# Ledger of designs, part 48: designed miniproteins, single chains, continued (4)

Each design is a single chain, and the fold is of that chain. pLDDT is the mean over its residues in the fold that is shown.

## One batch from the design tools (miniprotein)

Design m13645
Fold by ESMFold2-Fast:
Structure m13645 (fold): chain A 79 residues (1-79)
Amino acid sequence: DLVAEAGRIGREEARNPGPPDVLPPRPTPLSLLEQVRASVSGILSYRRDMSEEEAAELGELLARTLSGEDVEKISLPEV
């Protein structure tokens, strides 16, 4: 399940936040899950205080947005 895997990636980034990594745009194609991981990591560099649950929701939202699944039903978490 792509969305569940993206949620897991979000939780892992929140749980083990390491130093922020600078990921410049690359011409090499990335898998959708790799794009989700990079995007979550980038966003967490601005919002290090996000809970594991919030990071999981963000990963799932990104996966659905990038895959086009249920775009009309996506609700953003409270900012």
Scores: mean pLDDT 62

Design m13646
Fold by ESMFold2-Fast:
Structure m13646 (fold): chain A 66 residues (1-66)
Amino acid sequence: SKETARGIVNQAVALAREGRTDEAVAAVQSARDLGLLSEEGARKMQELLRQGDAEGARKVAEEDLK
């Protein structure tokens, strides 16, 4: 569901804000594998997380979930 997807996105953003970037990227990959995020949305979110842009990653995920 979109609610479940938002839960995982919020967890990934929280992990990234803690400097746990690899775990944040893995959480996004899990959401993609479960079909909760599009392939393109997950990829963009992972790129932003690797750049340290946790808030940008959240915005990309919210756009993907519309």
Scores: mean pLDDT 84

Design m13647
Fold by ESMFold2-Fast:
Structure m13647 (fold): chain A 74 residues (1-74)
Amino acid sequence: GSVEERFEELLAKADEEERELLEEIYAVARASGDPALLEGAVNAAEEILGIEDKEQRKAELEALLATLRRRAAA
């Protein structure tokens, strides 16, 4: 689907560490069973990958993953 296609595009743009975080983000969001949460996660990841500073980008991906884990557990 379009969400999976967009996610694959993000992986293609990411470095190795960012790719590992993106895969975990996608897995957590997908496991929730909530299509809105999955769409929101991919949208947020796209915005974060637009950040030029690599350290800030990684920190924002880690923060997104933590937020999704809390939401999926609720």
Scores: mean pLDDT 83

Design m13648
Fold by ESMFold2-Fast:
Structure m13648 (fold): chain A 63 residues (1-63)
Amino acid sequence: GPMVEEVARYTGLALRAIGLGVHAGLLERRGDLEAAERARAEARREAERAGLDADAVVAATLA
């Protein structure tokens, strides 16, 4: 059977990356550019841990 724990780990990291990207977008709209960049950088790191295209994940969150 599939490695359920591995699938769950990737799903959790992907959701974390998306959440951080959304949070970064909200901070940017509020004018908190420094906090937005920190959140975006963390979203990229979480996407990389999940083996995802970090640029694609961040771009999809902002669109």
Scores: mean pLDDT 69

Design m13649
Fold by ESMFold2-Fast:
Structure m13649 (fold): chain A 57 residues (1-57)
Amino acid sequence: SERIERVRLLGEIAILMFKLMNEPQENIDALKKKFDGIIKLLEEDPEMTIEEARKKV
């Protein structure tokens, strides 16, 4: 799914940015959980938009 792949790429970019900014590991872990939650919602509902998933996590 192109929709899920876009979220995965955005998550990878966001996590790399957090690492470059020397964010605490707890903040990086929280960001990972947020993106994992969005991806899980999108995998469970093929009709769900990225914005709808983002609002639920």
Scores: mean pLDDT 85

Design m13650
Fold by ESMFold2-Fast:
Structure m13650 (fold): chain A 63 residues (1-63)
Amino acid sequence: NIKAAGDLLIHAAQGQPISMQTVEAIAASFGLSAQDLLNALTEDPAFQVDFLPNQRVLVRRIS
């Protein structure tokens, strides 16, 4: 469930960038790889994903 995984990432992030290790842990709990989850969220218009230096990502809900 991509939206549930995305919402959990946003909750864990608390508006801050999160590490790829955190993304991997959350994705694995939904049976996904970090890349599969991030790719799916990038394609979803309800989410914005910003890729940052040092393997950090910022995930936001926009609708």
Scores: mean pLDDT 82

Design m13651
Fold by ESMFold2-Fast:
Structure m13651 (fold): chain A 85 residues (1-85)
Amino acid sequence: GLKAASEAILKEMEPLAKEDPSKAKQKLIELYAEMAGIEIEIKEEVTDEQAKEAGQKIKAAVEADPEGAERRARELLEERYEKLK
């Protein structure tokens, strides 16, 4: 579910976060928004304020549909990290 998908995403993003924290932040927002079932406008340079607002929207969407978020997280984990099962 969400925990497994989050752990896989963070592991994938770890080297990118060391090389380019801004790009890693953008990718994390995209993946979490996908699991939450919402679309967030992401610009090339993401500010801390924009990341915080995105996080609040993601949290609200997950809380509104936690079962849907868990389902989408499992689908993302399967599609993106199929080899990890």
Scores: mean pLDDT 75

Design m13652
Fold by ESMFold2-Fast:
Structure m13652 (fold): chain A 77 residues (1-77)
Amino acid sequence: MTPLEIAAEVIREVAKSLPPEAQKEVEKHIDRALEAYRAGNTEEAALHLAKAVSTLQKAGVDPVEVADRIARAIAEA
């Protein structure tokens, strides 16, 4: 998997601990990020991942913890 796909999967796993409405919002942003990435729009993909992380942060997740988990997942791939 690419680093962006790994980041999307980590964000998706973190979202599983959130209320269903927050999970759906995160999934929407992740789906948009992966669509943009497949279309070659890397900057737009990064923007949608940032929106997913923002949704996690609003739900009480520490963005630094999310970043650390993503970095570890990429290093282990």
Scores: mean pLDDT 83

Design m13653
Fold by ESMFold2-Fast:
Structure m13653 (fold): chain A 83 residues (1-83)
Amino acid sequence: MELKKKAEELNKKGKEYAKQGDNKKAGELYGKSTYLYGLAAGMDEEKAEKIGKAVKDAVTSGKWSFDQAMLLLEGAAAVAVSE
């Protein structure tokens, strides 16, 4: 539960930076948030790390909007907790 709370906090922080156009900080925060969401959902560390890096790279490069990043985070969490 604490890991999920930390992930949500980082995600919220990332959205604030994304709104300001700071894609580098937004990407780093979203990447860390995705990693923690993955771990909280019971993903293997390697899997969570790869997904986190993918989100970080995409957001940092400006390739994904914060809305798209958020949907990916929610999708990854949903898949991890669903059979």
Scores: mean pLDDT 71

Design m13654
Fold by ESMFold2-Fast:
Structure m13654 (fold): chain A 72 residues (1-72)
Amino acid sequence: MDKIKEKLDEAIKAGDVSSAMDQLDELIDIQVSQGASRSELAAVMTGHILRGVADGDIVGGVREARDDILAR
């Protein structure tokens, strides 16, 4: 968990959306292994990314997706 958060934070700081998305998928896999719904987490991630795109802040959308997924 901590290493994934570190890698995700580094990708966000670098503006590397592709690497950040890979780390978000890994976070989803961890939450699903602990009993979370994959379809619900995927919808949450998609919702934050689409809001970020609409607002011109994709990196912000990725950060919001990270925080929401970690809270579940």
Scores: mean pLDDT 80

Design m13655
Fold by ESMFold2-Fast:
Structure m13655 (fold): chain A 78 residues (1-78)
Amino acid sequence: SVEEELKEALARAQEVIKKILEEGSKEEIEKANKVLKEADKRIQELVANGASVEEILEVVRKTLAELEKILKEAEKKK
């Protein structure tokens, strides 16, 4: 279900955020914070406009992909 996919994506995002906080420099952490702030704003706008769970899931998936790129960058700089 879409709800299960959203739950999985959110759980994965939390894991990636934790790793960025553990392994990232100040620069990567600031990048992640910016990505999360932009995602939060977009989700709030979607909810205010009556968006579907599917539309919210797409924002979460895009955010997760951006966070995974930041984590990969952080891991390469060790």
Scores: mean pLDDT 84

Design m13656
Fold by ESMFold2-Fast:
Structure m13656 (fold): chain A 86 residues (1-86)
Amino acid sequence: MPLIEELIERTRKLLEEARRLLESMPAPPEELVRRLEELEKQLDDFLKKLETDGSSIPGSVILQQALELLKEAEALLEEVRAAAAA
């Protein structure tokens, strides 16, 4: 589904940008590093679940989960950018 693929790809790009910024810091906040790793794991788990059980999961549930991951990634990147600017 193009919409779900777009949301997943945007989430991936946001997490990659957050990782790049954290890796550029001489002392990245431990809390932000942990949140990034947790979100990367949640995205991987979500993708595996879609591959194995995607046909049995309602599209509305998939969309809701994809949007939640996107929101969490956007929030993390905003906090990482603020930390990088300080």
Scores: mean pLDDT 82

Design m13657
Fold by ESMFold2-Fast:
Structure m13657 (fold): chain A 94 residues (1-94)
Amino acid sequence: SSMLEEIRKKMAELFSEIVEAARNEDRETFLKRATELLEEMLKLAEEKKLPKEIIDLIREAIKHFKEGNEGEGLRLLFEAASLFEKWYKEQKEK
């Protein structure tokens, strides 16, 4: 569970930084920062072998942020975060 708790902490921190950037940064800076943080999130998800569905949502979010589609990028990010919390709870029960 300690490794699982560390994964959750890192994912939550990256998610929080993206949400903070969305609130506090101009659009161009937000899109650049969100893309960089999502690339870190993707790398962590792949290294820790998170479910493919979560990894695919992060990849799609990155694509939309790179295309300047912030609304769709954020929607996909929130969906990925929701699925991660569901997966995390299921792992804690095992």
Scores: mean pLDDT 85

Design m13658
Fold by ESMFold2-Fast:
Order: structure tokens, then sequence, then C-alpha cells
Structure m13658 (fold): chain A 83 residues (1-83)
């Protein structure tokens, strides 16, 4: 169905966010005071919250949980960097 095709695309987009988060985690570990990395983390949180808002009705419970976990991980990075 069209909804199943959209779910597959949502899963692929989520995979891209996961790879980007991995890159941000490594950058933050290398320099916890990098203002540019902190700004990218803030933008990533906003983008994921928007992605969840726009696609939440098309997501499975597992995909929604994955988005929430990514947002929580980004917020944890942000909190460590703002110390």
Amino acid sequence: SPADHRRLLVGQELGVFEMFLWSLEKAAEKDPKDKEVLELVDKAIAKLEDFRAQNGSLMSAEERQRVDELIDRLKAIRAKMKK
C-alpha cells in the first residue's frame, strides 16, 4: 500500500538521522566546547521533532520509539556540552 511504501521511506530517513547523530557524538567527544557542533545538535533536535510531528501518524510504534531515543541522545549530548 502507499502507507507501507511511506513507512519504508521513513525507516530509511531515520537511518540517515542515526548516522548523522553518530557523527555528532564523535565530534562532541573530540571537542565538548565546539559551538558549531552544539548548534548542529540543536538543529538536529529541532529537525527530528519536526520529522516526528509530520510523520508520526505514518510511523510504527517502534519507529516512534527510535525517534524519541535519538532526540533523548541528542539532548544528552547537548547537556554534556553545556556543562
Scores: mean pLDDT 82

Design m13659
Fold by ESMFold2-Fast:
Structure m13659 (fold): chain A 75 residues (1-75)
Amino acid sequence: EREAARKATVLLVAAALHIAAARFSTDPQEREDALRGAEANIAEAEKLLPKLSPDQRKETQAAIERLRAEVERIR
């Protein structure tokens, strides 16, 4: 589904931007708020997985795993 794939991409790009914001933050609260924003976008993208083609689902799952690992690395 084109719409689900597009939405998943937008959510994961937003998550990546939140992670970047967390990396540059020196304030623990700002960092945690940014990481929570990333996690929320990742969770929304994960909900779209059943609506994706098998190839898109594999690609999106790999991106989700990478972004979650990055969130944990920054914490």
Scores: mean pLDDT 85

Design m13660
Fold by ESMFold2-Fast:
Structure m13660 (fold): chain A 78 residues (1-78)
Amino acid sequence: SMMEKGKELAEKIKEALKSIENSEIEVKATPEKVVITIKPPEGLEKAVAAGVEAKLKEIGVEAKVEAKEGEVTVTVEL
């Protein structure tokens, strides 16, 4: 059931984030959490992180969003 919830959540997040162009998106679901790793265009990490946070809030998903050099990581606890 937790794996099923994780997969459903991962698909919902992928759909919400599909509008982020020129970024590579990897989604990994586990029984405990869903982790999304985004590789945004250089220098746009904070802007992409803000956009991701806004999209997730729009679809009702609570997540931790962290921007680092070259990537944005999103963690959703199940």
Scores: mean pLDDT 74

Design m13661
Fold by ESMFold2-Fast:
Structure m13661 (fold): chain A 62 residues (1-62)
Amino acid sequence: GSGLSDEEIEQVKNAIINDPIMSKKYGEKAKDKNFIKELMKKVREEFPSASTEELMKRVLST
C-alpha cells in the first residue's frame, strides 16, 4: 500500500514471523512482500486515518 517503506515492510514481516499465532496463520505468505503490502492495505482501508504503527498493532492483535 501507499506510504509503506521497505523498512516498514520488513518490520511487519518480522513481527508476523516472530509471533507464534501470526506465523502459524500466515506461514510462508508472511515472507512475501506483496502479501505484507496487501495485508497492510486492507487494514488501512478499514482504518484510513490510522498511522503505520497503529496498523501494525491491529494486524498483530487478536
Scores: mean pLDDT 72

Design m13662
Fold by ESMFold2-Fast:
Structure m13662 (fold): chain A 72 residues (1-72)
Amino acid sequence: DEAKKYAEKAVEAAKKGDFKEALEYATQARLLAPDSDAAARLAAAMGELPKAKSEEEKQHLIEVAEESAKEL
């Protein structure tokens, strides 16, 4: 599944701190699976990463992204 591959790349980029790349991959996953609630949650979580105020918030968003990618 192409959407799942992009979702996995988004999670990997987020873990490396490359939030721009993470959002780009998450956006591609959502475009490939527009009716997927999981893809929508992934894109939303990646969009919030640059706005996260603490490492705890960043970790939570990455965990949400990992779970969403797993559902795809």
Scores: mean pLDDT 83

Design m13663
Fold by ESMFold2-Fast:
Structure m13663 (fold): chain A 98 residues (1-98)
Amino acid sequence: MSQQELEFVDLVEQAKKRGEEARKRSREEGVRVAGEGAIEVLDKFAQMGATESAERLKRRVRDALENGSTEEAEEVIDEVMALLEQAAREYRELNEAS
């Protein structure tokens, strides 16, 4: 397991926590902060070699935030964050098994 994978896992956890805290203030604020966090995590994912996938997901998040309703943006961001959380979980399991 690489240092980049550990940094990715930490970044996912930080983005998740920030989104959850913002959601306590309002749904709209939660969606905005979660979307910003997802983009930051996707930038790291691109740096790790998943450039094409990360850029596609970033476009989906940005489009949803700019052109979608709050509900549509929330759904897209939740889907993207679920994928990133799954990747982080897999990296954690590989690190613990090593």
Scores: mean pLDDT 81

Design m13664
Fold by ESMFold2-Fast:
Structure m13664 (fold): chain A 57 residues (1-57)
Amino acid sequence: ARLQEAFDILKKNLGKKLTNPAELQLVETVQRSLNLQITGVADEATVKALEEALKKQ
């Protein structure tokens, strides 16, 4: 999964549950890889964790 692609999806859907299957799968994969709760929601915790991961790459 591409972290930047997931970040763009999260920013467009802030605070909303993802309904597109491909977007949902990508975000859930990112939540799993960052050891977050797998919610399928563009929540603040997921966005913050992904921002930190992008800074380290």
Scores: mean pLDDT 78

Design m13665
Fold by ESMFold2-Fast:
Structure m13665 (fold): chain A 113 residues (1-113)
Amino acid sequence: KIDELIEVAQKLIDTAQRLRDAKSVEEARKLIVEIGKLLQEMLKLFSEVEDKLSPEHFEKIRELLNEIARLVQEALEAVDKGDLEKTREIAGRIVDVAQQLLDILREAKKELE
């Protein structure tokens, strides 16, 4: 399950990178929806592994997932206002937070092996 969570995190990073390069509000909205779906999948996978994680890894992963959820909501609000520049800036923040999440997931995987 942790390997699936790592794979989905990488897909979320890749999609957020594409959002940073979005050329239209319509393209950006499509990518935000995709990021939202990936986040929902990650939250489900996290619930399946949470009892196997150290308290430190559990808390850090939960915090980062919640931050991504807030950023996705901010991106949706920005795109609804037609603010493509702000949407791209938020996408950069999603990439940064998701990269931190990926690093913690890789550390957590070592504990489960």
Scores: mean pLDDT 87

Design m13666
Fold by ESMFold2-Fast:
Structure m13666 (fold): chain A 84 residues (1-84)
Amino acid sequence: MEEELKKLAKMILDFVERYGISDETLLKQAEGVGKTVIELDPSRKEEVQKMLEELKKALEEGDREKASYIYAKLMELHRELTLK
């Protein structure tokens, strides 16, 4: 699990840098994924909100690696909830 998350985070960071994705765009995408996760599993609302706050703080600090890692965690959580 951790190795897969690190690999996904690296892919996201590479994508963000390659295509010049802005911090605002990355945050909006993460908020969209988080909203879908909460709709699929409302019990995760507090966890998702905390992750989005940490992602926002990472972007404010210029830590795109940490922001990409948090985004990867949100995407993985979304995948797990969409699988039967």
Scores: mean pLDDT 81

Design m13667
Fold by ESMFold2-Fast:
Structure m13667 (fold): chain A 69 residues (1-69)
Amino acid sequence: SDEVLDQIAEALARDYGIPVDVAKEAIRDAIELLKQGKTREQAAAELSRRYGLPADVARTVVDIAEALL
């Protein structure tokens, strides 16, 4: 649900100092990339390129997206 996604995005924004909207979009993009058959590594690299996220943050976002599938 959007409520769960918002709560997770707010937690990521607080912990990593990124805007909540960026966190929310990054999680949604990670879900889509995983659904397209991309590996976790490929999805994390794409998020780093799109949103300027550090590699560790991008991997965390992908792990969250996988748990939400």
Scores: mean pLDDT 85

Design m13668
Fold by ESMFold2-Fast:
Structure m13668 (fold): chain A 102 residues (1-102)
Amino acid sequence: STLDRLVRELERLVERLAKEHGLLALVKTAMLTVLEIMRRQRPSPSTLSEVRRVLERMLEEGDAVSGFREISDILRESSPRAAKIADDIARLLETIKAYDEL
């Protein structure tokens, strides 16, 4: 289906983000889970477009924390569980960054 193709394109962006920015395996898996939850809830084309825009900007700018928070905001009303996972990822990444800067 068109939805399955578009979600696969988002999954490829997550794989590229993990490779190019060195994301932990658990963060990649959690983000793929967010996309799967979103897919099952049959998101609007605007929601898919907004999530794609954020992932593409994360890939360009390298700011995964800001990006995952923005994805959480996009999904908050339509998919609260997926939004929570995205926010939990952002908080985990902030914690790791703070520890690495010690």
Scores: mean pLDDT 83

Design m13669
Fold by ESMFold2-Fast:
Order: structure tokens, then sequence, then C-alpha cells
Structure m13669 (fold): chain A 66 residues (1-66)
């Protein structure tokens, strides 16, 4: 199984859509770190793990912390 780390930066109270696509022949585990930015300060959410099977796509909706 492949493991990929992904960091997404989002503004406070922003909504962002993230689509994860696995075009390989192996399952991919994405470890997603969400960083919310407000007034020049960053807050990091706990890592979310998303498994994407071969040829699969998953869409996530991400929300920036207030």
Amino acid sequence: MEVKELTVTIAANETKTLTLTNDTDKPVLYKITLVSVSNGKSRTAPVEEVLVEPGESKTLTLFGLP
C-alpha cells in the first residue's frame, strides 16, 4: 500500500473541496493535514486518513476553523 501525505491550507470559515484520485494499480492511503490560517497565524487539525482504492476518486469538503 502506498502512503501519501497532503497538506491543505484553508482560511478561517472558508469551504474548500478536495478530490483525491488514485490512477495507480495499488491502494493509496492519504494522510491529510488541514492548516487553518487567520491573521497570520496557523492552526493544524489532526491528521485525517483516507484510503482510495485503485482507479477510485473521493471528494472531501473541508471547512476552515473559525
Scores: mean pLDDT 80

Design m13670
Fold by ESMFold2-Fast:
Structure m13670 (fold): chain A 56 residues (1-56)
Amino acid sequence: MEKIDPAKLQRAIDVLSGLMRRENLSIEELREKLSDLARALGLSKKTVSEALRRLG
């Protein structure tokens, strides 16, 4: 994906913020798992990285 889809970005933000609350994970811990999170969510690493940037 050449551009970040706003709907996919918002979904990533919602899922990641929910994960932080439920699993008591920090943004740093999520960044360490960036590739795995992108794969699990079916999103690009760029989209997940941007979502983490907005949450931090």
Scores: mean pLDDT 79

Design m13671
Fold by ESMFold2-Fast:
Structure m13671 (fold): chain A 134 residues (1-134)
Amino acid sequence: MKTIEELKKIAEYLLKSDNPEVREEAKRALQALDEGNIKEALLHLLRAFTLYLVDLIERLTKGDPKILEVARKAQERIVETAEKSGVDPKAVRKAGLEAIDELKKAGVPDYAVTIARLGLDYLVSLIKKALEEA
C-alpha cells in the first residue's frame, strides 16, 4: 500500500530528530504499522510530528517561553482531539488550524507558521488516505 510506505518514510525521518520523545513516538508508529494497527500508528505519528513542529518553532523563535507554552498546549490539544475522535482527519485539521491561529497571535513569524501549516496539511492528507485504504 503506497500510503503506508509514505507513513513509514515520515516516521523514519522523525527517527533522526534530536528530540528523544519525537524518536520514541516515531518508533512506536513504525511498530504499529508493522502490526497493521493503522489508527495506533497514526496517533503515534501525529504525536511525533507535532512534537517535531514544537521543537522547530522553539528553534525559530529562539526559545521564547510564551510562544513555547502556546505551542506545547496546542500540540497537546491536537493529540487529545485525535485520540477522542478516532483520528478523524476533519477534527485533527480543525484543531491544527486553531493551533496555527494561536501561534500567529502569540507572535510566531509568518515563515514558521507557513512551515507548520504545510506540515499539518500534508499529515492530514496522509491520515485521510491511510484510513480510506484501511
Scores: mean pLDDT 85

Design m13672
Fold by ESMFold2-Fast:
Structure m13672 (fold): chain A 71 residues (1-71)
Amino acid sequence: MSKEELAAEARRLVREAERLIKEAEAAEKPDLRKLNSAMFLALVAAVLAQEAGDEETEREARELIKRAKAL
């Protein structure tokens, strides 16, 4: 994959992880499966962003991991 493709995929995964975290935060009882999926997607996004040199997306992915762990 090109760096542009890696960055695009990382951004897509960040959006999916954020959606799952927001759904978990909005729920009266957090769905552990959604949180685990969100953490996995954010971790993959961080790796892809790092390889692409996309520091902003890598930072966003790391923040999503922290946010999921806080739930």
Scores: mean pLDDT 82

Design m13673
Fold by ESMFold2-Fast:
Structure m13673 (fold): chain A 79 residues (1-79)
Amino acid sequence: ELLKRLIEEGIGKMEEALKLPKEDIDKQIKLRNEGIELLKRAIELAKRVLPPEKLKPFLEEVEKKVSELNEKFEKKLKS
């Protein structure tokens, strides 16, 4: 339950940052960083509580989602 909440909140903050107006760059960066910190906490928790066979697909799924969001931020900031 806690692990799911951390992932949902982390991704949610990153997605919220993408919805902000382009001119609110500082707010976008702040929300993105907050989301990343929550996801880092979720990964550390997962490493402690999940068996290896469940940990690998979990980490791969989180990494894919974070990479997709980071690419969208890079595009938005360059525009």
Scores: mean pLDDT 79

Design m13674
Fold by ESMFold2-Fast:
Structure m13674 (fold): chain A 63 residues (1-63)
Amino acid sequence: SSLVAELEQQKQETLASFDRVIAAAEELAKVNPELGRRSVAVGQEAKSDAKALYEERIAAARA
């Protein structure tokens, strides 16, 4: 369905956005390890949560 396609696109765009933030946090960790590592962890958790949320929404849209 068009809704499933839209959710898949939003999922890919959202996860790519988190990947860019995580990459920036990894660079920060090279100069500020404490803040950078915390930022990476927060970003990874947020990415995981977003992925799960989109997967649930896509499954519901297929039902």
Scores: mean pLDDT 89

Design m13675
Fold by ESMFold2-Fast:
Structure m13675 (fold): chain A 100 residues (1-100)
Amino acid sequence: MSAEELTEEAKERVEEIVESGLPIEEMIEKIKELLEEVAREMQERGESAETIARVLSEIGRFTIEKLEEAGFPEEEIEKVERAILEVMTRALDELAAREA
């Protein structure tokens, strides 16, 4: 799959997670797992840190937008946003460490 195809598949999985009716804490864990899977797949393909950051940012932004559209409370959306930022920071730090 191209980075674009991987991004679109991840967005479809995000919609499934948001529509699942799971508790927010379980949704957060599934979203974290999805972002970690995407980052790992892209790293294995030899994608640049810039491309990985862009794709993860697009998926993260899409996730927040879908939660807002689904009517989730702001406090719960903020928990998801913090979890997304944590996964992204960790993935990018691991990439930077490999290039050092």
Scores: mean pLDDT 81

Design m13676
Fold by ESMFold2-Fast:
Structure m13676 (fold): chain A 88 residues (1-88)
Amino acid sequence: MEEVEKLKEEALSLIETDPEKAAELGEKIMQIALKAAAEGDAELAEYAIDAAGDVAVAYLESQGNLELAEQAREAFERRKEELRKMAE
């Protein structure tokens, strides 16, 4: 949880000044999500997917790509729904 929070905050702070590094941090958060899902930590996986989604949406909005930002939002919501089904 704390590592994901720190990565998300750093990534969001870099969207305007270093968007490439912000994207790399978003990828690190997604790697945490995939590992957590593989280890059965559904809570950490969902939290990390939300954080990665927030970074991806903010990045795309900063680039003026509102349509892709909306598509990214939907994609991350679908990933969370898949995790919830796996936990049931």
Scores: mean pLDDT 79

Design m13677
Fold by ESMFold2-Fast:
Structure m13677 (fold): chain A 63 residues (1-63)
Amino acid sequence: MEHDRRGAEALAAAGPMSAAEAVALAQREGGSTAHAVAHDLGLVDPVVDGRRAAELALAGLES
């Protein structure tokens, strides 16, 4: 799931943007539904490293 990780990294690196904009970016970049859901749950923030964001996204989706 390299594309999913890349999407999470893009979200984390994007910096200040609204949750809706970040979700749209993830979907447009080919980010998975899991990463879009993780951001909606507040698991992907600009201050969160992309690798960490991907781990949290996977864990959050399973919850």
Scores: mean pLDDT 50

Design m13678
Fold by ESMFold2-Fast:
Structure m13678 (fold): chain A 69 residues (1-69)
Amino acid sequence: SLAEEAIAKAKAAKTDAEAAYWAGYGAGVGSRNGDEELKKEGGRLAKEYAKTEEAAKAAMQGYVDGASS
């Protein structure tokens, strides 16, 4: 699924901002599809990777993009 692919990309990311974006994207797709487990996992990873303002903004953008995909 798109959410599972996004979570895999987050775990493989080279930077916290890239990881936060894909974690947020996975949470957004999970939210859109009513998948509470993927939404929760993506949100958890986004919090872990959002160590800077840049990463926090990336997570938010990812969520918006995932929810609208």
Scores: mean pLDDT 84

Design m13679
Fold by ESMFold2-Fast:
Structure m13679 (fold): chain A 73 residues (1-73)
Amino acid sequence: SDLYRQLDDAFDRAAHVALALAELDKAAEDPSQVAPEALETLRADVEALLAAGLLTEEEAAELLARLDELAAL
């Protein structure tokens, strides 16, 4: 049934977005404890989620902007 596929896709998308947001929130809480490699990994994850269609271009741009702000600290 298309309904179950659409529901699974929506939950998968929401889970990936929630994980990316949670990692950004952790980084924002104590930027001094965040390794540069962790920020690069998170950037790669956002780009991969965008490429997979799990993030909109707008959502990805906002997340990448937050990463750039954290990297500037």
Scores: mean pLDDT 70

Design m13680
Fold by ESMFold2-Fast:
Structure m13680 (fold): chain A 74 residues (1-74)
Amino acid sequence: MSEEQREEAWREFRRRLAEILNAYAEGRLSPAEAKARAAEVARELGERYGVSEDVVEAMIAFAEQLLDDHARRR
């Protein structure tokens, strides 16, 4: 696994996570649905870019932290 592949996976994850956050903010997704979608995207990108499971778990944790912060503040 290259550092470039890890960085590209994170950039793509951030782009897709922004779409999930927008859907959540618009009331189209519950917090649980948004977390599930973020986890699916992280796994997809893990396979596509060949990044380790630790990186996929870090992506999921990052998304969960953002979604929990948004849920608390509304």
Scores: mean pLDDT 80

